# Designed miniproteins, single chains, part 79

Each design is a single chain, and the fold is of that chain. pLDDT is the mean over its residues in the fold that is shown.

## One batch from the design tools (miniprotein)

Design m2746
Fold by ESMFold2-Fast:
Structure m2746 (fold): chain A 80 residues (1-80)
Amino acid sequence: SAQEEALKALDEWEKEVMKLLKKLESKYSEEEIKDMKDYVKKKAAELREKIAKASEKEQEIILEELKSLIEYIKELLNKA
């Protein structure tokens, strides 16, 4: 379903962002990294609720947006 695919993409996005934050630990303080991780987790939780309440068409739009964001983060990871 579009919901299952969107939730899977959200999990992948969260995983890739956490990998990026791990690489950034050398450039930012532990406090700053913790704040960024907490923010990402909060936004992931909000998106999970939004996906659950969304129509199938909205879930498909969210999925495509998440796919684009995942690709961008993977490019950032390759440059880091």
Scores: mean pLDDT 85

Design m2747
Fold by ESMFold2-Fast:
Structure m2747 (fold): chain A 77 residues (1-77)
Amino acid sequence: SALEEALKNLPPEVQELLTQLFNEKDEAKRQEIAVELARLISQGQLGNKLLDEVREEIVRLAYAYYLQQRAQEKALG
């Protein structure tokens, strides 16, 4: 598939994280994996190598995690 071909051009560590994200059923763990992938995207390592749909899912999950963390920080002080 086009996704599998795109993954072959990514570093092994990124391939592992994406595989974990696609197979993970726990939403909190998916968000943690997405945050790490978003960090790699922000460093320019995989942004142009991902399908837009996969990139959008990663960004959405990572952003949701950051919003939850900020809300918790604000509630606690």
Scores: mean pLDDT 68

Design m2748
Fold by ESMFold2-Fast:
Structure m2748 (fold): chain A 61 residues (1-61)
Amino acid sequence: ADPLPSEAEWRAVARRHLSPEQVAALERAYRALAAELGREEALKAVTTVFRQRYPEAYAAL
């Protein structure tokens, strides 16, 4: 299985490739999911969002 990106890795890619509004939306979603389901499930969800909605940014992960 491919390793999950760290918080620092997905945040760096998001800041480089996405608009400030898209970064803010991902940060809100990540924080909500991490609080509810834990960090690993939140990282899986963020990785899925990159793959499905931001394929160019996903290639940089």
Scores: mean pLDDT 83

Design m2749
Fold by ESMFold2-Fast:
Structure m2749 (fold): chain A 70 residues (1-70)
Amino acid sequence: SRQLAMEGSRLTFQGDYDRGYQLSRQALDIDPNNPVAWSSLGMSYRGRGDYDRSDYYFQRSIDLGGTVIN
């Protein structure tokens, strides 16, 4: 849901990458076209040092008309 994606994004922004990742994955299970969830997953992978996966998820967010969350 949009609410799960926003919650995941908030946790990721606060540096809680593991919980942000979990909630963002749940949001994608409900709506795979949610750009906020893709962006939050990208940030979670970046926080873990996985830049290749991070770039993939950010690109998917952009393709869906989303914004990279800094």
Scores: mean pLDDT 76

Design m2750
Fold by ESMFold2-Fast:
Structure m2750 (fold): chain A 85 residues (1-85)
Amino acid sequence: MSPAEVAGETLSTLNEIIKELQEEGNFELASEVEKYAGRVFARYSAGDWEGAIQTLREMAKLLEEQGNLEHARRVEEQAKKWEAV
């Protein structure tokens, strides 16, 4: 999988998580995930691949700490895909 394909898959996954959180009424956590998503893609666009992966892991930890274990797992799987490229 190319870096661009991995980034595109991650963008899709993060947008799905944001939508799911909004549908659950968790607008504050959805907003935090959106901020982290912005940092991931800002770092990716700047060529900071390691920083993008670290931001995904920070997002997963936030989701886990908020009790959103399945959303955290999905973000961690994305981080692993970025490391495999």
Scores: mean pLDDT 86

Design m2751
Fold by ESMFold2-Fast:
Structure m2751 (fold): chain A 72 residues (1-72)
Amino acid sequence: LPPLPAVPTPQSGVEANRILDERLTALAMALLGLKEPIKSGSDLKTDEQRRYAGQIVDEHFERLAAWKESLL
């Protein structure tokens, strides 16, 4: 999954809704990235998949925290 851009500060209610939709979509895509290991019969207990999954989760958690702090 590509890295997420910096979370913008919403300028209006409409903009806030758009940013929220974009961020939720990005989170959903990150979670879907974990579906491949599950679908292939692999679990997240393999070293490589666990590290990759952890990295994805950490990146999105950081982005969500920044989004929360940027709320007007």
Scores: mean pLDDT 64

Design m2752
Fold by ESMFold2-Fast:
Structure m2752 (fold): chain A 64 residues (1-64)
Amino acid sequence: MAEAAAAKAGEYFNRAVEAALAGREEEMAAYLAKAVEYAGKASPELAAALASAEEGLRAAAARA
């Protein structure tokens, strides 16, 4: 179900951002992978957009 997949993608992406801001790179990477997986079930464009945030989130985790 595309709507349920998009909702889970958003939820996992928010958790990835929180983990990055807390300096938890491994948790961020795990949540981002889940977000991209669910986003891919909703739309390729959403999956690409979330995947493109990886370098920014890793940089944020490194600064925390």
Scores: mean pLDDT 81

Design m2753
Fold by ESMFold2-Fast:
Structure m2753 (fold): chain A 64 residues (1-64)
Amino acid sequence: VGEIYRALVPLAGATPSSPGILPGELVEVVEELPNGYVVLRSLQNGGVAVVPKSSLPSVFERVA
């Protein structure tokens, strides 16, 4: 929790009307789920994404 990543690829928002995460945006790990997923929040627009923790190195670069 509190780790900062930079998005490397565009990510769709949680709903069709919610903002997605754009490449280059910074996201914070706000929650780790018991099923091995993490909740990420964009520091730019507050957009939320849920991704497998194992997929983080493929689509995000850790910056802090």
Scores: mean pLDDT 71

Design m2754
Fold by ESMFold2-Fast:
Structure m2754 (fold): chain A 56 residues (1-56)
Amino acid sequence: HMPRVVVEERLDANGERVLVFRHEDGVTDPSDPRFQAATAEMGRLLDELRARREAL
């Protein structure tokens, strides 16, 4: 069973859109390159979300 990353978009208490990532099984080592790649992808998606929010 390989770990899968679930991405959720939520509004924080300040009304900012944030992307929360979690692993479906909670079994992912922070030193795992797949975890690091997912973290980098999350950063990119957050930047895109900010740009879209600014355009709204």
Scores: mean pLDDT 63

Design m2755
Fold by ESMFold2-Fast:
Structure m2755 (fold): chain A 87 residues (1-87)
Amino acid sequence: SRMEELKRRRSRLVGEALDIMEQSKSLPADVQAKVNELMKEFSELDGKFEEALAAGDLETAERTLEEMERVVKEMRELVEQAKKQMA
């Protein structure tokens, strides 16, 4: 179902965000701070996603999930750029 697909996408994004957070621990403090701010944004969006699903608002849930995907992409790009600058 559409709801089950959205839940799977959310679970994958949460896993990716947590992995990026773990990777950021070995990076410079300024990079860690930026990743932490993006993680706060991700957590707020995750809350909105759960509220939309609980309300049966699948359109809002999907749009919120797209915003979560953007945040995870920004976190990943930030970590990868930091790794390249240290190599």
Scores: mean pLDDT 88

Design m2756
Fold by ESMFold2-Fast:
Parts: sequence; structure tokens; C-alpha cells
Structure m2756 (fold): chain A 67 residues (1-67)
Amino acid sequence: SELAAQGGRAFRAGDYAAAVELYEQAAEAHKDNPAILGLIYREMARAYAALGDEERAREALEKAKAV
């Protein structure tokens, strides 16, 4: 996914807020693909953890497990 790739680039640049936004867009674009959606939610959880947002990181991991 190009959006997920952009999210990964934002994450590596230290822009964790932008990474989350891009991963949310990627998740919407892949809502009908559980395998890709699960990977996107795991990357989203990493971005939230890097922001110090443990609650949203946990929620993203639970979403990854649910797909």
C-alpha cells in the first residue's frame, strides 16, 4: 500500500503523528483485506507507542488481532 509506505517513511523521519494519519488512511483503503489491515494496525500501534500513547497503541493492537 502506497499510503502504508508513506506512513512508514513518516515513522522513520520521527513524524509519528503523520505516520498515524497515513496508517489510518491505509486501513480505510484496505478495510476488506484482513491480512494487510492487520499489518497496518500493528504499524499504527508502533507509531502510537512512539508518541507515548499507550492506550491507543493497545487499541490498535487489539484491532490487529481482530482481523
Scores: mean pLDDT 87

Design m2757
Fold by ESMFold2-Fast:
Structure m2757 (fold): chain A 82 residues (1-82)
Amino acid sequence: LTPEQEREIDLALAEIMLAVGKLSDEPDEKLFERALEIIQRLMEAGDPRAVELARELSTLAKKHGLDEIAKRAEELIQQAES
């Protein structure tokens, strides 16, 4: 896989993980931890789509009381927007 192909796969995986989180009343915390890892990789690669994914993750994590994941997602957004 090329780095660009890996990035597109990471984007698709993050989108799927967040969609699963939206559909679940009690999503697995590990699902959100994996989404955060993927979103962080996308941010480090300079992919502008990662900011919106991080915002969505932060919102979902807060809804489910996963405050540490929400905080880490917000930190990624601040780093990208600063």
Scores: mean pLDDT 82

Design m2758
Fold by ESMFold2-Fast:
Formats: structure tokens, C-alpha cells, sequence
Structure m2758 (fold): chain A 62 residues (1-62)
């Protein structure tokens, strides 16, 4: 992964891109993943928001 830092792999959009694929899955799989997907999405959103704010504070505040 040291050299594989380029764009096009596991970007923040990657976490979001999983949603439509998950919903398009099997019916039962979709039901079971519904609860997990919501949790994963909330975690991803919180992480992105926290990351952006943490970077902003650390960068700006010093």
C-alpha cells in the first residue's frame, strides 16, 4: 500500500458506493444488511465528519 496511494481506490466515495450494491443484493440479505448498512453508513458519515473537523481544528488551531 505504500506505493498504492493513488486515486481510484477506496476513496471516501467507496464507502457510499457500497450502499446501492447492498440494496441490489438478495431480498433476505438486504433485510439483514439493512440494520448493518445503516450502522455502517452512520459510522462512515461520522468518521468523515470527524476527520474533516479534526483536520480543520488541528490545521487551523495548530
Amino acid sequence: SAAGEGAGEGAASGARAGDPALAAGSTQFHMLQGASEEGARAAAEAARKGDAEAAYKNGTLG
Scores: mean pLDDT 52

Design m2759
Fold by ESMFold2-Fast:
Structure m2759 (fold): chain A 104 residues (1-104)
Amino acid sequence: STEEEEVEAIREILEIRRALEAGDESAAERLLERRVGFGAVAALIKQGRLDEMIALLQEAGVTSWLSLKPEEQEAFKKEVLEKFEKEIEELEKRLAEAERRRRA
């Protein structure tokens, strides 16, 4: 069931958020490895692993980052971290809706 798969994926994202809120960076990093995209990029930014972040962005087709000025690179890092947090919030909302539909 696509609904069961969606619920399980959302639960994994919520577990990442809880690890981050607890300050357990090692647990958060392990959980983020299960997610490709902004979550992985956010983890690499937090760790200062910029070369690996660049490689991941290139694989995702995001090559424009390499042409940015230093101040624009910092703004990009902040935007990625903020987008990751907002993505978690949207997924939590979808989980609540899916659980309500399951109980209806």
Scores: mean pLDDT 56

Design m2760
Fold by ESMFold2-Fast:
Structure m2760 (fold): chain A 103 residues (1-103)
Amino acid sequence: TALIQQTRAEVRALVDRYAPLLSPDVQREVRRLQALVERGLEAAAKEKDPVQTAINVGAIQVLATMHLHVLIKQEEDERQRALLRELQRGLADVFDRTEAQLA
């Protein structure tokens, strides 16, 4: 529970750092992704099976990675693309640390 709450806080901090620097349309998509990730992490925190919790967290990371990859590929502005890549790397680091602690 404490680990998942920390993961949620780190995801929120990353999105709050990068989202305001993005165009309004991209910011909306990133905030939708954040809401999806937070809902998934809340569900993972309620899971009683530690193996299933680890699987669920891994699935959330895959979903977030794929969604950001699509946004990066569709972005025509290089500055915005760089910011989205930084956000993607930051999220990968957060999830990798969380998954390592769940293993």
Scores: mean pLDDT 86

Design m2761
Fold by ESMFold2-Fast:
Structure m2761 (fold): chain A 90 residues (1-90)
Amino acid sequence: MIKLSQTEAKVLFALYNAGKDVALSAAELAESLELSQAAVTRALNRLEELGLVESIVKEVNGKKVRYYRITEKGEKFAEEHWEELLKIIQ
């Protein structure tokens, strides 16, 4: 079974609540969750490796920024493990 850390669970749950059509940067997630950008980036890297999130690079004000959104696999994982995830993020 895939086992998530507290930071990974918080990041996945934030993206789940934002919805499939919403992509968020590591900086936006770090600010929203009151976590370091380094911790959020590590969590996002693992979640992407697991196929639970995907990344898209966009140019914003002349700079390249990576955004992350939940995959269908990520939504299904969150829904199947919601009780366990809620305990982790409390």
Scores: mean pLDDT 82

Design m2762
Fold by ESMFold2-Fast:
Structure m2762 (fold): chain A 97 residues (1-97)
Amino acid sequence: MKESEELEKRVLEALLEAIREGKSLEELKEVVREILREAARKGIITEEQAEKIAEEAGRYMEELLEKGLSKEITARAVAALVGMLVEKALIEQEKAK
C-alpha cells in the first residue's frame, strides 16, 4: 500500500473509533495530529509537513461540521484530505532532494 493510502486509512479508522467513543472536536483534531507526528517520526514526512497537514485537516474538519455535516461524513472527508496532502508532501520531498 502507498504510504499516503496507508495514512488515509489509519486516519479514517482512528477518527471513526474516536467518534464512537464520543470524543470532542478538539480530541478528534489531536487524533489526526498524533498520527501525522508518528509518520514524521518514521521519516515518511517532515515534522514541519506533519504540523501543516494537521492544521489544515483540523480547519477543514471545523468547516464541514459548521456546515452541518455528520461527524462520520466529516471523518471520511478529512481522511481523504490527509491522504492527498501527504502525497503532495512526498512529491515536494522528491523535488527538494
Scores: mean pLDDT 84

Design m2763
Fold by ESMFold2-Fast:
Structure m2763 (fold): chain A 81 residues (1-81)
Amino acid sequence: SPLLEKLQEGIKAVQQGDVKKALEIAIELLEEGHNTVAAAVALEASKKLTGERKKLVEEAARKALEGNSKEAIELLKKALE
């Protein structure tokens, strides 16, 4: 399925150290309304992060699971700065 392919692409990006790509995939999934899959990608990416960036991504995943896609996207965009 397209969702499974995006999840796998996001996880692969994390495994390859491309956290930026993983977060961009999570944003795309949130914009499409796939909050649970986006949160899964974001949480895997957070395992490769430290400090404030990690906190932003973990909070974004929580907001996504709460159904607050707009705040989740804003937090992920901030983590990409």
Scores: mean pLDDT 89

Design m2764
Fold by ESMFold2-Fast:
Structure m2764 (fold): chain A 87 residues (1-87)
Amino acid sequence: SEEQRELAEKLVAEFYNRIFEGVAAGRTAEATAEAIERVRRRIKEHQIPDEVLREAIAALERQASRETDPAVRAALERLIAELRALV
């Protein structure tokens, strides 16, 4: 649905911004762990349907493939692997 697509797009933007900010601050591992913990919490609160999470994962994979910063790409790939374990 349009609502599910909007939620997935917001999740992708949130993940990317958290990872990018974390890498820029020299806090890559912490930013990745914080992003994973936040999504686990939102899933527990029934705020993220499985379909939305799967759509966000696919979009993040496409974003990671276009990422030129190797540290940001590696952090995104780690986040994607952890998110896949939740679906």
Scores: mean pLDDT 84

Design m2765
Fold by ESMFold2-Fast:
Structure m2765 (fold): chain A 120 residues (1-120)
Amino acid sequence: SREELLGQLENLVRLLQYALDYLREKTKNPKAIELLEKALSIAQDLLERVRAGTATPEDIKRAVLEILDLMIEVAKELNLPDIQKFLEETRKKVEELTDPLEAVSLVSDAVIRFLEAIDA
């Protein structure tokens, strides 16, 4: 449902914000921070578009794939090959999905796995 989709997008925004705050405090890697800021911005814009009823399923899929591409680049910058590979496999799965809710949920799960990889 639209309400479930909004809840998942709010969760994704929160997870990306947490990741950004963590990287700002712990890594001080300017490029990784910039890439995460872009991912967060895309997620925030997508949330507002879904709230406004202006986002198509294709718009949602494109946005979450862009978020995954940015997260893959963050993993590369941080030299995290295992999580980079996981994110690349997640991207392939998202490309095959037609349900926006499933796509957002899978990307949120990927961000959680990223957080586990960086928060030792």
Scores: mean pLDDT 90

Design m2766
Fold by ESMFold2-Fast:
Structure m2766 (fold): chain A 104 residues (1-104)
Amino acid sequence: SAEEERILKILENQEKKAQELIAQAKALPAGSKEARRLLTLLESSAAMMEMYIYILEKINAPQDLIDKVKQKLITILDQMIATAEALGDAAMAAALRQMKAAVE
């Protein structure tokens, strides 16, 4: 449907932004204020993706499509968790693990 296509485009754009932010965060030293800011933006991006997956479920999008998008988000969350841990942000890593559990 047109609504499904619109949401998929939003999710694709969020995935691209998340990958760019992860790359930027990985270049920063552990404990930096800039790293904390980027991790906060990543958490917001993940929350946005989770919200759009919920909308796909509410509009009865095909299950295969929902599963595929969930798996993409899980992969991104794993990269975010690893990045947060490498940057020494245990609280952010824990928050991202809770988001992952909610999607699984």
Scores: mean pLDDT 88

Design m2767
Fold by ESMFold2-Fast:
Structure m2767 (fold): chain A 100 residues (1-100)
Amino acid sequence: STMERIDELAEELLKAKTVEEKEEIVEKYRKEGMSDKEIVLAYAKAYAQKKNAVVHLEVLADGRMRISATFYDANVTTDVQVYPAPEGMGAGERFVFEGE
């Protein structure tokens, strides 16, 4: 299942301690046929869980994606970043991932 593969990658990313370890894990899954869309969704899920954050991902009409993370720690903060949307994501697609 695509969702099971995303969850599996997210779990491995959550356990990784360094950027290099995350890159090696992602390369493994990419070589096994995982799409850029699935990899981005796994990263968002892992980040939400690791940071106890709510992550909103939205694909904009111009082909970019906006990622907004709200952190539920001692200081409630929101981080917003914009990236090119991966292949396979269409304008108006939205995903929400919640940390524990």
Scores: mean pLDDT 80

Design m2768
Fold by ESMFold2-Fast:
Structure m2768 (fold): chain A 70 residues (1-70)
Amino acid sequence: VKLSPAQVRALRFLLYNPGLFRSVREAAEAVGVSQATISALARKLGTSARALLEGPPEVIERAVALLESQ
């Protein structure tokens, strides 16, 4: 799965800050990306945007594997 530079930046930020944001909008504004970028990341990881923001261990593991495959 290919990630854009903006998606890589957003994903790294979210992985280091699990549970920090209450909404996709808040997370997007903090990272400096569109809400669509975060939604696309959740879809590529096979999860919901909410689960991506909360960062449970299984989502973190999939995200790390995806970043390493770039």
Scores: mean pLDDT 79

Design m2769
Fold by ESMFold2-Fast:
Structure m2769 (fold): chain A 87 residues (1-87)
Amino acid sequence: SEFLEKAREVARKLGLTDEEIRVLEAILKHNGTGLTVDELAKELNLPRDKVQEIVDRLVEKGLIEKVKTADGKERYYLSDEFYKLLS
């Protein structure tokens, strides 16, 4: 995927850690539906607390956004700002 390869390049240039890059890649792959912290933890085989810390940092950096969806769950999506870096 051209977007996945570009996302990795951009994330490395921004100084993200390997774990932060893996979280960002998982969100990019599932950006049509978004991912919960629990879904990210399961997919990446990381503790929930570690995933929560990483997503909080990525939100603070403006790279992802947290959205409360109609099912009452909080899901993470790539930000519009991050998409602009991929173009």
Scores: mean pLDDT 85

Design m2770
Fold by ESMFold2-Fast:
Structure m2770 (fold): chain A 135 residues (1-135)
Amino acid sequence: ELELISAELLTDLARAYVGKGEYDKAIEYAEQAIKLAEGLSPEVLARAYIVLGDAYGKKGEFEKAKQYYEKAIELDPSLEPRALVTLADFYKKEGKLEEAIKYYERALKIHQENGDEETVKRLQEEIDKLKKELA
């Protein structure tokens, strides 16, 4: 119980540090949360992995971001569309438009299968805009 509460608090602190641009502190607290959440809570563990992915992605370490998002998705598959959009946003910011389009298209397909018409429209508009930038 105390370990789980500590893991949740550390995960929230790590997320706050991502928001403040203090990515190394975010990584430190998220790694501590993971150690405490292992074997206790898949939900807290998945959230901590998302925070690690976000922090590494913000640092431009996209392969590490991808690995942690994949770990989060294994624990909670519902996180996949959010992780794909966030990866696409990181690639877009770095000017890697072909990679960004690929991840947005993967997220679009999941939202189409789930019937989320509003998100599908928004993602399609973003994809179309990026394709025009590549033409």
Scores: mean pLDDT 87

Design m2771
Fold by ESMFold2-Fast:
Structure m2771 (fold): chain A 75 residues (1-75)
Amino acid sequence: DAEKQVEQLVTVLVSMRKMGLSVDTIVDILAAYMRSQGLAEETIAALQALVRENADAPLEEWAEALRAALLAAFA
């Protein structure tokens, strides 16, 4: 279930940010995970860019952008 997997992943990433991990560190962890799942490098690069673009946004806005991008990637 892609939707459930995405929600769980977003929850974990949001928790990492709340714990004080930098957005760059979180993006690198996400990229490593996405590569392990067999996603194309172009898709991974687009996800990294989107997450970084929203780095200064409120946490909820960042989480929404991340959720949308992950849902599209796993569609």
Scores: mean pLDDT 79

Design m2772
Fold by ESMFold2-Fast:
Structure m2772 (fold): chain A 72 residues (1-72)
Amino acid sequence: AKDAYVQQLTLFFSTHSPADVSARLQKMSDQYKDIDPETSALFREGSDYAAAGDLKATAAKFVEGMERLRKL
């Protein structure tokens, strides 16, 4: 289920610094900026949440971006 995956990713992200998680998602946002701007925006929102320490919101945005990419 999506909720179980978000929970597992939240725990995984908690093993890294918020700055490292934020930087990785910013890099993903930059990677998809010219391919699908909406997916890029989701990863950027995830990066901003990670910088604020909201790893659950980060995981949710990451899953949304990945689901969108799968449909391309």
Scores: mean pLDDT 82

Design m2773
Fold by ESMFold2-Fast:
Structure m2773 (fold): chain A 78 residues (1-78)
Amino acid sequence: MEKEIEENEKKVEESYKRAVESLRSPVPDREEISRSVVELSNAGQNLIDSYEKAGNLEKAEEVRKKLEETLRELSELG
């Protein structure tokens, strides 16, 4: 479980970086922005699922709240 959680954390970080880069592009592509946000949402859900499977419900809720806040922030940037 630790390795799976670490891999999912990295995917969330990478997806967030891609979403921010897409939104801050000098020539924004709406389809690329949409795809990046979906990828971030999916990566976040996988991380939440990994914590739930590990029985760490508190951490799963923390990740869920952070994901919701991050998606809100990205919506404000675009």
Scores: mean pLDDT 79

Design m2774
Fold by ESMFold2-Fast:
Structure m2774 (fold): chain A 80 residues (1-80)
Amino acid sequence: GIISLTLSGGQTIDLELDPNTEVTPSQLLSKVLKKVTNLKIKNALLKIKSVLTDEELNQKYKAGFLVTTLSDVLKLLLSD
């Protein structure tokens, strides 16, 4: 399936993930980084990766939940 990561201004990044599949923040960030060409968004994603511990990066969450959480964090980082 496909989950859309929503950004500020209504832009979306489509991810080939089922919302009920368990993924880690590390796996999700890697998938999103491969699809992002915008430098501001790429830098925001790299900042998120840099502030998370190895334990936090490797915790499993439902993909739908984690994509929503990442969308919310990116909206906060990109609004400034």
Scores: mean pLDDT 81

Design m2775
Fold by ESMFold2-Fast:
Structure m2775 (fold): chain A 92 residues (1-92)
Amino acid sequence: AEEERERERMLALIEELAEKGLKQIEQAYKEGKITEAEYQEMKAAVERFKELLVRWVDRGVRISLQDGHLVVDEADAERLRAEEERALAAAA
């Protein structure tokens, strides 16, 4: 019940963060602050990050927002940093 609600909130949070990020990127593009190529790249990066966070939740990692920062358990944080680093290296 509580775990189910918390998982649902985490997935909703991930979706909300992705939507807010995409909106900010779209505004920057419309204001001429970024190029079309940068716009497409940033959108792809947001989607990749969203997929990563969903996988973390599926692996039992608890994600929350505190002071604008994603907060994760310390042991999970080390593993997730390694996963993120590998994903970014693979995307380069």
Scores: mean pLDDT 73

Design m2776
Fold by ESMFold2-Fast:
Structure m2776 (fold): chain A 67 residues (1-67)
Amino acid sequence: PTPVPDEVLREAALDPSYAKVFLAALGVLPAEDLGTIPEEEVARLLTPENRARLVELALSGEELDLR
């Protein structure tokens, strides 16, 4: 597997297009809504606490839990 730099993972976790997947993994967003949620709604869910948690999740190298 190719290593991904921490900076790339951090940026991916904070981008709305990727952040919705991480929010689903954190249980903040239902996985069923991933295909329909607009970016404006994702931005509303990206509170400072959720952003910090997404960065920690990305940096820990944990896989996304979309169950």
Scores: mean pLDDT 64

Design m2777
Fold by ESMFold2-Fast:
Structure m2777 (fold): chain A 89 residues (1-89)
Amino acid sequence: SQSATEELQRLLDAFREAVAADPTADPELAAKAEQYLERAIQAAQEGDTDSALDYLSLAGEYAVAALGALPPDVQEELLRASNALVEAS
């Protein structure tokens, strides 16, 4: 779904901004979160909603590990991306 792809891209952009703003962020874990978000975007573009949801789940785990806690902006975009993928399935 184009909607799910756009929400996932917004989440990736918000996460990148959060990492750039946080000097305590773990760069290795942040890179893994970004990798899984990029995989989720690709799966969503291909119509593979199940794989996109799996990759989003992994991205969320690494994002929390990288930042300790997700900033409100990242939490909102994560919820929007998750809802868009569920609606597309």
Scores: mean pLDDT 88

Design m2778
Fold by ESMFold2-Fast:
Structure m2778 (fold): chain A 89 residues (1-89)
Amino acid sequence: SAEAARQLALDILAGAERFLEALRPLVEASSSPEAHRLYDELVARFEATRAEVDRLLAEGRYQEAADTALAFEREFLVAAGELMALLSR
């Protein structure tokens, strides 16, 4: 349903934001330039995706918002895994 698609998009973005906030102090404590670069790239992708999802939701394009958030989540989980591996070294 349209409402379920809207809620899915919001839930994905909220989850990603909480994850990035949890990683921030670990990245700041890291001496790895690669960890800082990957974190900055993840933050930039999150902000761009949030802006696009917010625009789609404002236009009533709920399924497109959900599809955009799902595509972002797939890429985000891969990049987040790479970042976590660097932070665990």
Scores: mean pLDDT 90

Design m2779
Fold by ESMFold2-Fast:
Structure m2779 (fold): chain A 100 residues (1-100)
Amino acid sequence: MEETKKLVEEAFELLGRAADAANAGRFEEAVRLAREAARLLLEAIEKAEKYDVEMGILELTAIGLTLQFAGHLEAAREVFELAYEVAKAAGLKLAPFEIK
C-alpha cells in the first residue's frame, strides 16, 4: 500500500537522523527522533506491512547501542524498548527479550 510505504520511508529518514544525533552526543534528540520513527513503524504494522519494519527494528537497536556505548544508559533503554515494542507488534520472534 502506497500510504504504508510512505510511513516506512519517513521512519527510515528519522532513524538516520536519530543515529546521527546519537553519534554526535545529542541523546535527547536521538531519543525523540527514534520515538517518532517507532510511531510510524507501528502505524505501518497496523496497515499490515510488518515485513518492511524489520530493518527499522535493527536500526533502533543500533541507535540504542550507540547511546549505551556513549554512557547514556537511560536514553539507550528507552530506544531499546521502542525496538522491542515494534518487533512485538510485528509478530517477530524476540528470543533475547523472551528469555530471562
Scores: mean pLDDT 75

